# Designed miniproteins, single chains, continued (2): the designs that were tried, part 88

Each design is a single chain, and the fold is of that chain. pLDDT is the mean over its residues in the fold that is shown.

## One batch from the design tools (miniprotein)

Design m7043
Fold by ESMFold2-Fast:
Structure m7043 (fold): chain A 85 residues (1-85)
Amino acid sequence: MKAEKVLELLDRIAPELTPEELRRYVARFGAALGSPVGMREAADIDGDERARKALEAFKNKDYEKFRQIQDEMLDELLAELERRL
């Protein structure tokens, strides 16, 4: 539900983004979906502390904290993308 809305908004603004902006949004979205690759890329490209903490929680098998961070990242992306439209 939230992920679908983020994807829809991202698709609408994608033509207006620079390649660097699009890459950062894609990495953050992947991280929010729980992709370890997305979390590493978001941490490296954007310096995303939440992505780093999510990856650490996953490695430590703290799945409750991992889910909380995913929800926070989705909420942040949704709010940010809605403001751009």
Scores: mean pLDDT 76

Design m7044
Fold by ESMFold2-Fast:
Structure m7044 (fold): chain A 67 residues (1-67)
Amino acid sequence: SLEAEVEARLAEIEALAFSDPTRAKQLALELLTKLGKLVRTDKSLEPLIAKAVKRIQALVAEVRASG
């Protein structure tokens, strides 16, 4: 399902955030771009996008706090 794909991509982004932040950022932008296009055709995806954005923002704050 799309939800399972998003969860898998978020887990990969989290795993890469500390070891390869450039790759993690690329994957995060790719995921958000894909979801942004999909929400134009299916409004039910808005909560999924909000969840992904919130998790990415929390990860960015965690990485920043870690130095």
Scores: mean pLDDT 80

Design m7045
Fold by ESMFold2-Fast:
Structure m7045 (fold): chain A 83 residues (1-83)
Amino acid sequence: MEEEEIKKKIEELRKKAEEFRAKKASYDAQLAANTAKADELEKKGGNGSIVKNHNGAKYGGAAARADLQAALAEYKAEELEKK
């Protein structure tokens, strides 16, 4: 295998890991912001607890999936580097 092709694959995998980490951070930020808004609604006598539970399931699951994809991409890059 060409050494240049291996280097390109490692670079692509590291870029993918970075993209998924950025997505996870975005979902975590959205969860935090929406939770803060739900807490404010609950303090004002609204249905903030229902909104909080829904946001936790939606954004928490998306963040966990992004984290797993980032870890898998990093693992593949490390395996190629060990050659």
Scores: mean pLDDT 77

Design m7046
Fold by ESMFold2-Fast:
Structure m7046 (fold): chain A 63 residues (1-63)
Amino acid sequence: SRQEAVEELRRELERAREEAEKRGIMTEQLREQFELRMRVLDLLEAGRDDAAVELLREAAKEL
């Protein structure tokens, strides 16, 4: 389901965040990227796909 897919992606994102913190590479920019990606997942779970796509587009510009 959408909820199950979002929870799986949240778990993967949380794992990546923990790894960055563990390695001491958590910069302000990287923290902002994790926060943005979490917002995208919240929008996807809420069914706001157009808003999620717009945020993903902004995230892609920073990569």
Scores: mean pLDDT 80

Design m7047
Fold by ESMFold2-Fast:
Structure m7047 (fold): chain A 69 residues (1-69)
Amino acid sequence: DLEEYRKLLKELAELLKSEEIDEKKLAEILKKLGYSDENVKGFIEKAKKDPEEAKKWADIIEKRLKEEE
């Protein structure tokens, strides 16, 4: 439902802002959001290669969550 979706996005944003990428938690959240294993793997690889870009993704997610309220 919408509340669970928002919770998952909030957790995703927090993980993307973390100093160390928790690959297991990130994969779990992305799978719950409906991403395939291949998409999850690609996303994690990109986040690890560019942590600053990942933080920008987190900011966009947080902005979207506020717009959905």
Scores: mean pLDDT 76

Design m7048
Fold by ESMFold2-Fast:
Parts: C-alpha cells; structure tokens; sequence
Structure m7048 (fold): chain A 67 residues (1-67)
C-alpha cells in the first residue's frame, strides 16, 4: 500500500543523505547519525501527508540514481 511505498521512499532518501554526509571530512560519525535520525523523523512525519513532497523526493532520488 501507500504506507509501504512511503517507507521505502524515506529509506532510500535517508541512504542518499547518509552517502552525501559520509563524504564530508568536517562531520563525525556521531554527528552524521544524529542528522540522519532527525532527517528520518522529519520525513516520516511529512511524506505520508504531503503528496507534493513525496513527488519531489521521488524526482530527487531518480536524479541521484542517474548520477
């Protein structure tokens, strides 16, 4: 259902964010984990109630996967 699609979308978005943050030499692993936890919580709250945000995240993931 839509909830499973939203969860998969959030998981992929979080993986992309972690990949970007892991490339930064100015952030510790703890700082990265804290940022990821906050990002996941924000996405879990917003994605199920905002179809426009879901579509924007899907487009961003498609661009990241093409790179």
Amino acid sequence: GQAARDQALIDRAVDIIRGVLSGRSDLSQQQIDDIISQARANLQARVPVNPALRDRIEAAIARADAA
Scores: mean pLDDT 81

Design m7049
Fold by ESMFold2-Fast:
Structure m7049 (fold): chain A 77 residues (1-77)
Amino acid sequence: MELREKARKVAEEGIKRSTQLAEEAQKAYADGLAEKGDKERSEELFKQADNLGREGTDYMLEASKEVQALAKKAEEA
């Protein structure tokens, strides 16, 4: 039972972190689109958004794998 609770917390943390990174990525994209006079600044913001989006996806994927491993372990115990 404790393993199921841990899996749930890992999932919640993964969702929170992925949401925060997605919000930061979306803000960076919006800032890049609003940057009308500075092409270099705009390009840097778009790269930052891409990096943040990818990091968020990686965190969610790792959290999902950990949740599945913990759930399987709880089921086998």
Scores: mean pLDDT 78

Design m7050
Fold by ESMFold2-Fast:
Structure m7050 (fold): chain A 76 residues (1-76)
Amino acid sequence: KREELKEEIKELLKETTELYKEANPDPELQKSLDEALEFNLEWLEEKLKEGVSEESLKKILEKMKEGLESAKEFLK
């Protein structure tokens, strides 16, 4: 369901933001990461109001999962 996919995408956005904040103790960068997270969460809510399909959300989720895994490997 679109609602379930939305929550999964939100959790991935939060996890990715947390990973980068842990790797980068710079307060200015951490603030920028928090602002980017807020922007991305608002963007996602607006796209859901516009009627984005479950298939599109699933593709976004898969790409974000791939991105998070790549980030984890890069930050090791």
Scores: mean pLDDT 78

Design m7051
Fold by ESMFold2-Fast:
Structure m7051 (fold): chain A 55 residues (1-55)
Amino acid sequence: SLLEELEKGMEADINEAKERARKSGLTDEQIEELINKLKESYKATLERVKEKLGL
């Protein structure tokens, strides 16, 4: 449940960041690159949390 809540929160944050970037005048391509990097960072964090909780 905590992991699901964290994943849901991260997805919401990504969507908000996407909208803010669009309003800032970034192109769809630039937004996609930005969001992809953000997703990779979040994925790394989730894996670390899973390892911590699994021990």
Scores: mean pLDDT 80

Design m7052
Fold by ESMFold2-Fast:
Structure m7052 (fold): chain A 69 residues (1-69)
Amino acid sequence: SNRERLIELLRKLSPEERDRVGVLIATGRYDEAARLISEKTGVPKSTVMELLRGLSTEEILEAISEASK
């Protein structure tokens, strides 16, 4: 699922990078969030944007929380 794939990518980020993604998502800065995830994981930004578009803001923030456990 988009959620499980996003959690896998977020687990590759540092705790500080995950926190930054959370702030970017909460403030509607999806393009910047996708760029950060892309730069840190090597996954194309277009692929990350597709994953994010498949999820609500709440689902993305829950995925960040799950990746931090």
Scores: mean pLDDT 87

Design m7053
Fold by ESMFold2-Fast:
Structure m7053 (fold): chain A 91 residues (1-91)
Amino acid sequence: GKESALNAVNLLEDSIALGSSPYGIALGTRISSLIASSASADNPDIVEALGRTVEAAEELMDAVSNGASKEEVEELLRRLVEAAEEVRRVA
């Protein structure tokens, strides 16, 4: 439920604060958001917001894997953070 969703957001924030790689941040966020989504099936707004966070994380992972520029990676990381902030807003 709500706690699992907030834990996924906290993991993203902690990973950024610890200086984790963009791919590592995205991978961790994707996994935690998928787990949180399964635990939040009774809350459609949280599931939808987590789904958008998974999508943003997958876009960042794909960009890094395809050799995207530093500027593109930083923009996609910003979008991932915005998606995670929406999870916090609806949780």
Scores: mean pLDDT 86

Design m7054
Fold by ESMFold2-Fast:
Structure m7054 (fold): chain A 57 residues (1-57)
Amino acid sequence: SEEEALRRELERRKKQLEDFRAKSLKNSDPQMQALLTEATEASKELLDRQYARRLAG
């Protein structure tokens, strides 16, 4: 189903964000690490909202 495909795509993209964050943290100072964490969480929230809209439309 389209819903199932969208859910799998959302999960895959969230995992890509976490992988990117993990790699970025290895080369970052503590201030940048905090910003990367906040940006990652904000990006996941945006993905949730975007996919909710696609499922509703």
Scores: mean pLDDT 78

Design m7055
Fold by ESMFold2-Fast:
Structure m7055 (fold): chain A 86 residues (1-86)
Amino acid sequence: MVEMGVGRGNAVASMFRLEGVDISTSQAIEVLEKLTGKKISSSELPYLFSYLTQALKNPEELIKAISEIAGVDREKAKKAVDRILS
């Protein structure tokens, strides 16, 4: 139980990491806060997917924010977002 609860265990961050975008839970929160204009507290971590859904309305801005905050190439960020969209 302890090892499962430790580290960067967040669904949204994990989705991006599967596409090779090295993003932490904190960075994923920062991306979504920037795009939605909402402050996201730690208690809202289970609801990050809802914020991601709002951010996906503007995929270009999501790609840009991921690139800037996670420090990855826009091409890589775009591939991750495209995969999440389908």
Scores: mean pLDDT 72

Design m7056
Fold by ESMFold2-Fast:
Structure m7056 (fold): chain A 74 residues (1-74)
Amino acid sequence: HMVDLYVAVTGPKRDEAVEKAKEIIEKYGGELLSERRIGNAVVLRFKVPEDKVDELISDLIKELGPYLGGFGRL
């Protein structure tokens, strides 16, 4: 079962943080669905296997915590 998630990436090194977020998504077998600039954030929408959600979110917080504007399940 795949789940639909988003992550919002912000900050002065936002583009590098976006690339890191994409690497983490790919690491956990995720599929990028969209990338949109909304104000000062880049919002990535993606699908990931449900059994990988907790590990993926933990890795995002660990690697990108200061750059995270938000994340959630869709």
Scores: mean pLDDT 83

Design m7057
Fold by ESMFold2-Fast:
Structure m7057 (fold): chain A 68 residues (1-68)
Amino acid sequence: SALTEQAAENAEKGMRDYIEANPDLTEEQLQYAVEAVGYVVEEVIGEEGGEAARAAAQKVRDEWLANR
């Protein structure tokens, strides 16, 4: 759905912005952010949106981990 696509795009952008704003960011903080994004989106638009948002956020986290 359009909301699911928008949630994934917002999650990806939000994670990238969070990383850029926080140079001392830890793996634990990023893991928490991924889970928090998924839970918030699930509460608003349901499980499909939450899973899509978590997957998008996790992709950004995985890219950050690979480039350390």
Scores: mean pLDDT 86

Design m7058
Fold by ESMFold2-Fast:
Structure m7058 (fold): chain A 85 residues (1-85)
Amino acid sequence: DPAEKLRKEAEERAERRRKAREETGKIELTPEEQLMLKWMNGEPLTPEEVAELEAYLDELAEKANATEEQRELRRRDDERLRARR
């Protein structure tokens, strides 16, 4: 299942990042991670923090949209290939 592969890769990446943090001894929380924690805890965010979080989410959304658009293009290519027969 491709979903299982993606999940395992994500887990391996997370483990490698945690190991790297432990090995380097530097645990630096990114501003985005701090904002996510505040949002998750239900703490009110300042307008500046909201803007930064929105910018980060926008970048993630753009990547997701690009991936979906790529999948749609590949499906179109598959349909053309099948129609060729």
Scores: mean pLDDT 60

Design m7059
Fold by ESMFold2-Fast:
Structure m7059 (fold): chain A 86 residues (1-86)
Amino acid sequence: MERRRVTLATAAALTGAAVEFEFPDNPLAQRAAELLKEAARAIQEGRLEEAAELLEEAARLLAQVPELASDAEGVRALAEEARELA
């Protein structure tokens, strides 16, 4: 299942980078981007339960930003996939 894990880590990292780039002055978005990058590292290291918790926290922060509500839903899906891989 290395391919699935790589895809999950890549999705988390790319979402984090996009949020960081598009919302540089939003502290909630910046914190969520940080957590998404940390989750990507945790996935690569096989710490899938920790990654799921980081993704859920990122989704909670993104949900507080109206422009990022759809991204919050996507990140919740990534968290569920991380839990299924754990």
Scores: mean pLDDT 83

Design m7060
Fold by ESMFold2-Fast:
Structure m7060 (fold): chain A 78 residues (1-78)
Amino acid sequence: SIDDLLRKLEERIARLDVDGFLRTVEELGREAGMSPITIDIYIAMVRMAAAVNADDEAARKAVFQTILENIREEIKKL
């Protein structure tokens, strides 16, 4: 379910599991009916956030949380 995937994303952020976060974002996007282009944009945002904040764990968690909030808002529009 979408709710289960959203909960899984929170767990991935807490554990700094970047690969798990990426896979769950892609799975959530497909489950929620996001376009392939929209999914690709969120995947690119996550990869960029991880690269820019590679040496700052707190900043990485904060940016991933912001991306998750953007995903929640996107789902509300579907």
Scores: mean pLDDT 84

Design m7061
Fold by ESMFold2-Fast:
Structure m7061 (fold): chain A 64 residues (1-64)
Amino acid sequence: MLSVVEATFSSAEAARAAARRLREAGVPVKLDEEALTVTAFTRDGEAAARLLASVPGTTAVRVA
């Protein structure tokens, strides 16, 4: 099942770092620097959520 994981960040730099890590792991992402959000599309939502939560500056993570 494909999960959608969304994370919110305290800065655009943190959001960019998170998007880069997910892309390096082969996960498709949408980065919104103005909203300070990263949305990931993955089969393993829990792994993506753990990776996003490990990024300094992450304020919230949700899995849908």
Scores: mean pLDDT 83

Design m7062
Fold by ESMFold2-Fast:
Structure m7062 (fold): chain A 71 residues (1-71)
Amino acid sequence: DSFTQKVYQIMQSQLASITEQLKRAGASDVSVDPQTGQIVATLAPDATPEQVERAAQILLDAQRQAEEQAS
C-alpha cells in the first residue's frame, strides 16, 4: 500500500528525533516496522508507569503526524 510505504518513509526520516525522545522515556531500542510503518520501542523491564505512559504518547503523536504527512 502506497500510504503505508509513505508512513514508513516519514517515520524512518524522523527516527533519530523520535529515538532520542523515547530514550528519555526509558526506551533501550527503537525501530520502524516496514510492514505497518509503526515505531517499535523496547522499554527496560523496570520501566515506571510514568515512563510507559510518556513513551506511548510519543509513539501516538509520531504516528498521527506521519499519517497526516502521508495523506
Scores: mean pLDDT 76

Design m7063
Fold by ESMFold2-Fast:
Formats: structure tokens, C-alpha cells, sequence
Structure m7063 (fold): chain A 101 residues (1-101)
């Protein structure tokens, strides 16, 4: 599922690019609302991605840019599917990330 894969990538990049736990939680909650099929294993994969990115020294700004790219792809998929609710939730997440840059 492309939507699920993009959501996991976005979550991983969010966790790598943001230090504030409350902001991470808010963004992850928006992803859970937008993509309700996300499982605990998906978030474990996202945490592993975040850990790898931090170990590789990826700048936080680059991680946030990649989070935005993953959200843009998911927004497009929801728009093409006619899911305005899902698209709106992901646009809110994108806006919050852009405010951190």
C-alpha cells in the first residue's frame, strides 16, 4: 500500500527532524487519523528509520524536507481517491512541519 508506505516514511522523517516530543505526538496523531490502517509495527519501522537517519548524520532540516515530500505524495493519493478528510489532515501536518523550518 503506497499510502501506508509514505505515511511510515513521513513518521520516520518527523521523528528524525523534530526534538519536541509533544510536536512529534501531534503530527503522529494526525497521521493515525489520516491513515487508520497504520499498525504498531508501522510505527516501529518509522522509529528504526529515524534511528538510522540520526546515526547517518542526516540534518534535521533535510529530514523535515523529506517528511514534507512524503506527505505531499500521500495528499495527492487522497485527493485522487476523493478523500478530502484524509487530505486535509495531511495538509495540517505539512503546515505544522513547514512552521518548524
Amino acid sequence: DELRKNAVKAAGYIMAGIDDEETIKELIDLLKEAVPDLTEKDFEEAKKLAEKLKEEGVPKEEALEKAIESLEESIKLYEEAGDERGAALLRTARTLIKQLK
Scores: mean pLDDT 84

Design m7064
Fold by ESMFold2-Fast:
Structure m7064 (fold): chain A 62 residues (1-62)
Amino acid sequence: DIEKLREEYIERLEKASPDERRRIAREGMRELIDLGIREGKPDKGAEAAQELAEHMRRLLQG
């Protein structure tokens, strides 16, 4: 489930140190895109990856 994987990565980002957030977000984006392709929903996977990247950007501001 793409949505569940996105939520799991968002939680990991929130709990991670600042130094680890970029790596976790990058890995999560790749996993979400790949899962989307495997499930036949590439657009949904890409959208979830963008949401994860935006969440990381917001954490860098706060």
Scores: mean pLDDT 81

Design m7065
Fold by ESMFold2-Fast:
Structure m7065 (fold): chain A 59 residues (1-59)
Amino acid sequence: GNPVEVARAAGEALRTAGVTDPAQLDSSVRVLGNTLRDQGYDEDTVTAAVNAFRDAFSA
């Protein structure tokens, strides 16, 4: 699937579930970035996915 859309959906899901801990957000962003890099996505795609996740979580 599209990693940016998946990341946005994940951020929305965490927000809806009531996750508000900044440390958990930072950890999730790190894991997301590392997972996408490990899967061979380029840095532009990783950056877009991380930004989509953060924006959806903070909405």
Scores: mean pLDDT 82

Design m7066
Fold by ESMFold2-Fast:
Structure m7066 (fold): chain A 79 residues (1-79)
Amino acid sequence: TAALRAEAARHQALADREQASATFFKNMYDKLNKEATEESKPIVDGYKQAQDGEEAMLAEHQSRNPALNAEINAAEQAR
């Protein structure tokens, strides 16, 4: 089960990094959207698309952690 704990820790670290990236793109979108013009629209849309992509990856990583944590807890209780 040490391998499962290491895997869960790796997924959490990746989720934390994806969250940081999503936050960065969200802040850029929010900042640029306040000043948005017709000319800046493609750039603003680009940041929103990047945020959505990072949030989708974050959700995938977070969905794996509960299953891994449940498996780790079951194995630990068996000891």
Scores: mean pLDDT 71

Design m7067
Fold by ESMFold2-Fast:
Structure m7067 (fold): chain A 70 residues (1-70)
Amino acid sequence: SEMEKLYEEVKEILELAKKGEPKEVILARLKEVLPKLSEYVEANKDNPEVREKAEEIVELLRELAEILLA
C-alpha cells in the first residue's frame, strides 16, 4: 500500500529525530515526503482506509514536531 510506505517513511524520520539526527537532515527528508503524502491523500480523500492511515501519520508528525520545536 502507498499509505503504508508513506507511514514507514515518516516513522523512520521520527526514529532518526529520536536518535538525535541533525534538524537539517530531518527537515530535508520531510520536504521530500510531505508533498507525496499530501498529493496521495488529496487524490484519495473519499477512501476511509487512506483517511485512517493519514490520521496515524499525523500523530507521528505531531510527535516529530514536538522534538524539532523543543
Scores: mean pLDDT 85

Design m7068
Fold by ESMFold2-Fast:
Structure m7068 (fold): chain A 64 residues (1-64)
Amino acid sequence: SEIDAQNAAGAAFRAGKTLEEALKIAEEVGPLTDEQRAILEVAYYVERGDLEKARELMEKHGLE
């Protein structure tokens, strides 16, 4: 279910939905941990092409 929630959010990001909409969709699929939310926030910025923000968030949350 965790992977399903993450995949659902990723699909929403690729479809051009906002971070808020994608997180809402993911929560409907399954519960999100703090780590999962951080991963999804990084993925959002990657999909939008903001690699600098994605890197900063990875460092901030220890996702390296």
Scores: mean pLDDT 77

Design m7069
Fold by ESMFold2-Fast:
Structure m7069 (fold): chain A 69 residues (1-69)
Amino acid sequence: ERILDRDVAIGAAARVAAEKGASNQQLINIARKISERESLTVREVVEILRENGVKASESDITRAIERLR
């Protein structure tokens, strides 16, 4: 299971959420939730996105991470 630093998790989540048409309020809520953690798994990032109305998969997050590096 891949562990992500907070900054990587925020960047990947923001990219996926934007690609899925997330609102500014959804983006703020997602960033706030991720900021509560020092590190997250890909699965935890997907769960935060889904809780905030963004239909994301682990594959979406993994692809976004590859583009950040």
Scores: mean pLDDT 81

Design m7070
Fold by ESMFold2-Fast:
Structure m7070 (fold): chain A 69 residues (1-69)
Amino acid sequence: HMEEEGRRRLVERAVEAAKRGTPEQGIALVKSMIKAGDKEAAIAVTKALYEHQGVPRELAEKLIEEAKK
């Protein structure tokens, strides 16, 4: 629930950055989140990149699969 407020805020900020920045910046952010173990954040940002920045479906699916591991 709302118990991890700081993490949710970080995810929201990352999604906003992904919508406003370049696709390349968003992809780099997702890769950093995967390395940090922030799976939910990585998936949310990848989805935003696919919906708002036109990131290729193949790349988005690959990033989501890497995040799920």
Scores: mean pLDDT 76

Design m7071
Fold by ESMFold2-Fast:
Structure m7071 (fold): chain A 87 residues (1-87)
Amino acid sequence: SEEERRREELLKELAEVEERLQKLIEEGDYEGAAELLEEQAEKYEGLLSLTLRGLALLLRNHVEPSEELEEEIERLRAQVREGIARL
């Protein structure tokens, strides 16, 4: 259906954003990663938008790379993916 196609397109876009986010984090560009997530949040509404903004806020407030931050990022990525899957 058209709804299934839109959901698949959103998941593909999320995957591309996730790859770009991973690259920025690997390069230590947390500010750029946060800006990417804030830009993506403007394309969504409700819980998905809130989750993306929350992740961006965590990235902006993190001063140094840490395993804990990476675990939180993975957790939030899973939540975003789940949110899109429920659309």
Scores: mean pLDDT 71

Design m7072
Fold by ESMFold2-Fast:
Structure m7072 (fold): chain A 74 residues (1-74)
Amino acid sequence: KQEELDGEIVRAFAEIVEALTKLDAERGVLTPEQAQSLIEQARKAGELAKTDPEKALEEIRKVLRQMNALAAAA
């Protein structure tokens, strides 16, 4: 039950991060190449949420840190 709930939440979070990354690319904050890399990482984390929500959450945190670092450098 908890694993199902965690997986659903983490997957939704990965989808939100993917959407935010696309918005940052549209706004010119990220290059298309940077956005593609982050989207791929978020999508992979979403897949992991189905099997290992804890690891997926860690991967999502890494994507958010990378996105923030790239935005700060822009």
Scores: mean pLDDT 78

Design m7073
Fold by ESMFold2-Fast:
Structure m7073 (fold): chain A 67 residues (1-67)
Amino acid sequence: SDQDRAMALAARYKYEGKPIPQEVIDKMSPSQWLAAGIIASAMRLAERNGDEEELRRIKEELDRIIE
């Protein structure tokens, strides 16, 4: 859905430390905003721990949602 794509895109922007476009923000609910933050934090933790397989898996799942 557009909302799921916005959440996945926001998680990627948050992980990359990039500004999230307003168009993406406007499509998210508060729950989706929270989920995007949690996903970005999980990706950063995997990166910090050298867990390349977990980081790759999360990235692939986000890309699948985004298309």
Scores: mean pLDDT 85

Design m7074
Fold by ESMFold2-Fast:
Structure m7074 (fold): chain A 91 residues (1-91)
Amino acid sequence: MEEVKEKIRELMKKMTELIKNGASRDEIVKLAEEFDRLVKEAGLSDEEILQITKEIIKEDPNNIFAGVRYAELAMPRGLERAKKLEEELKK
């Protein structure tokens, strides 16, 4: 996990620099996809990625990439969970 965690931090820093430099959304998405590829090769679950992202944000609050990645991982699942709960309550 040590090597993977370090590579994840490096990618998050690079993504933050690209965002600051006004890189296109397409360039940012490509780095996010490379991030996903490394994570899958290391056998990390989405939940583990989410935890690592939260830790990086706490250690480096200025890491914009970590915030964006966290939203991508958590928000779609959050919306699905919210919808399922709403349907169950309206039963």
Scores: mean pLDDT 63

Design m7075
Fold by ESMFold2-Fast:
Structure m7075 (fold): chain A 85 residues (1-85)
Amino acid sequence: FDVIRQKAEQDRKDASNAASTGSPEEASYRTAYATYLALDKIYEAAKKYVGEEEAEKLRKRKDKALTDYWTQRARYERAKRRLDA
């Protein structure tokens, strides 16, 4: 489990660092997506290796990260339209 968790966190950090080369809105959107993907991988691993109680806590965190991703994506799309208009 820890190996999967560490790999997911590292992938999230790498994606966040790569996202920082874009606009602030793009960086936020990409970072939120990477956070969601990392939590999804950790959630699946927790279901398999840790137990249902820990998996349920991670599911709630994953759902919150997905909501944040949608919010940041909407902000990025609005900012892009302002620049393109």
Scores: mean pLDDT 75

Design m7076
Fold by ESMFold2-Fast:
Structure m7076 (fold): chain A 88 residues (1-88)
Amino acid sequence: MYAEEALMDANAAIARYRQGDKEGAVEDLKRAVENAEKAIKTGEIKKMPETLKKQLVEAFREGAKIARDLGHDELAERLEKVAEQIEK
């Protein structure tokens, strides 16, 4: 499911960033935001468990900080926008 893939990609990005793989982290964050945008568009977000929504929001907020640190401001804005759309 797109929402689960988005969470996996965001967590992978955080792990790569901590290991010093900046390029891999950006690639994973781009994949995460694309999957989350698809989950919103398909209505998956409305069917998600609240625990998964919370985990996605937290991972995307951390991912946005990483994206900004790496100079990817547009990617950070997309991650923040998705987190806001999921959060009640």
Scores: mean pLDDT 86

Design m7077
Fold by ESMFold2-Fast:
Structure m7077 (fold): chain A 93 residues (1-93)
Amino acid sequence: TDLEILKRIIEDAAEKMKEAIKNGKFEEAKEAIERVYKLALENPELLPHTLELFKELLKTTKEVIESQKKPSKELLELKEAIEEYIKELEELL
């Protein structure tokens, strides 16, 4: 029950992060991603699910970058941060 509740919380957070990225709220997205990452470290059973959600966030971030003629520094830094979190999660699995 607790694990199912936590999975729903991080899934809801992931959808809000995708919306933030699409709406140019990159700092808000970055802060939310860090919070989800820390939650997954405290609950290792969430690590595989969090990794898949972060891969989807990276895909969304890359799509936003490709849609822009000149991506902002903040958007590129967000992409790098997500890639670093994915690498760290893969090393923990």
Scores: mean pLDDT 85

Design m7078
Fold by ESMFold2-Fast:
Structure m7078 (fold): chain A 61 residues (1-61)
Amino acid sequence: MEEITVEGDSPEAWAEVEARARQLAAEGKDGRITLVNPATGARLELEVKDGRVEGRGEGPA
């Protein structure tokens, strides 16, 4: 299982998170990708398991 943290609050940072999640899914790897807004601490998380992307969130939890 891979754990990846991306810091940012831009559409590009979110696109990086989604791209990494899709790459892990395509490779059949398990992992967790977290986007953290460095100014607010808000967190968005994607989990990849068995080639599927799960647990997508938007905005602060």
Scores: mean pLDDT 72

Design m7079
Fold by ESMFold2-Fast:
Parts: structure tokens; sequence; C-alpha cells
Structure m7079 (fold): chain A 64 residues (1-64)
């Protein structure tokens, strides 16, 4: 719906602001990837997912 799309786009902006404040914020990269996937922004979602995986490895967290 239009309301769901607007909510997801707002969520994308909130996660982007969190990443600007802390570029290594794992949860923000994970959340951004999910929101972008739901918006059909597949290339951007993939990049955020790859960044989240690399951050998880650096923190010693299994990304699976």
Amino acid sequence: SEEERAALEKLVEEYKQAILADPNNLKAHEGLGIALTNLGREDEAKKEGEKAKELAKQLGIDPS
C-alpha cells in the first residue's frame, strides 16, 4: 500500500541517519537491507547485506 511504502521509505532514511552517525552500526545496516528489499531496491539491499556480513565477521558474530 501507499502507507506501507511511505513507512518503509521513512525507515530507510532513519537507518541512513544512524549509519551516518556510526558507519559500523551493524543493526542499522541489517535493518536498511531489509527495508530496501521490501521496497524492491535490490542492488542497494545487496550492498547493505554485504556490509552487514563483513561487520558481523569483524565482531566475531556468525552472520548466518
Scores: mean pLDDT 84

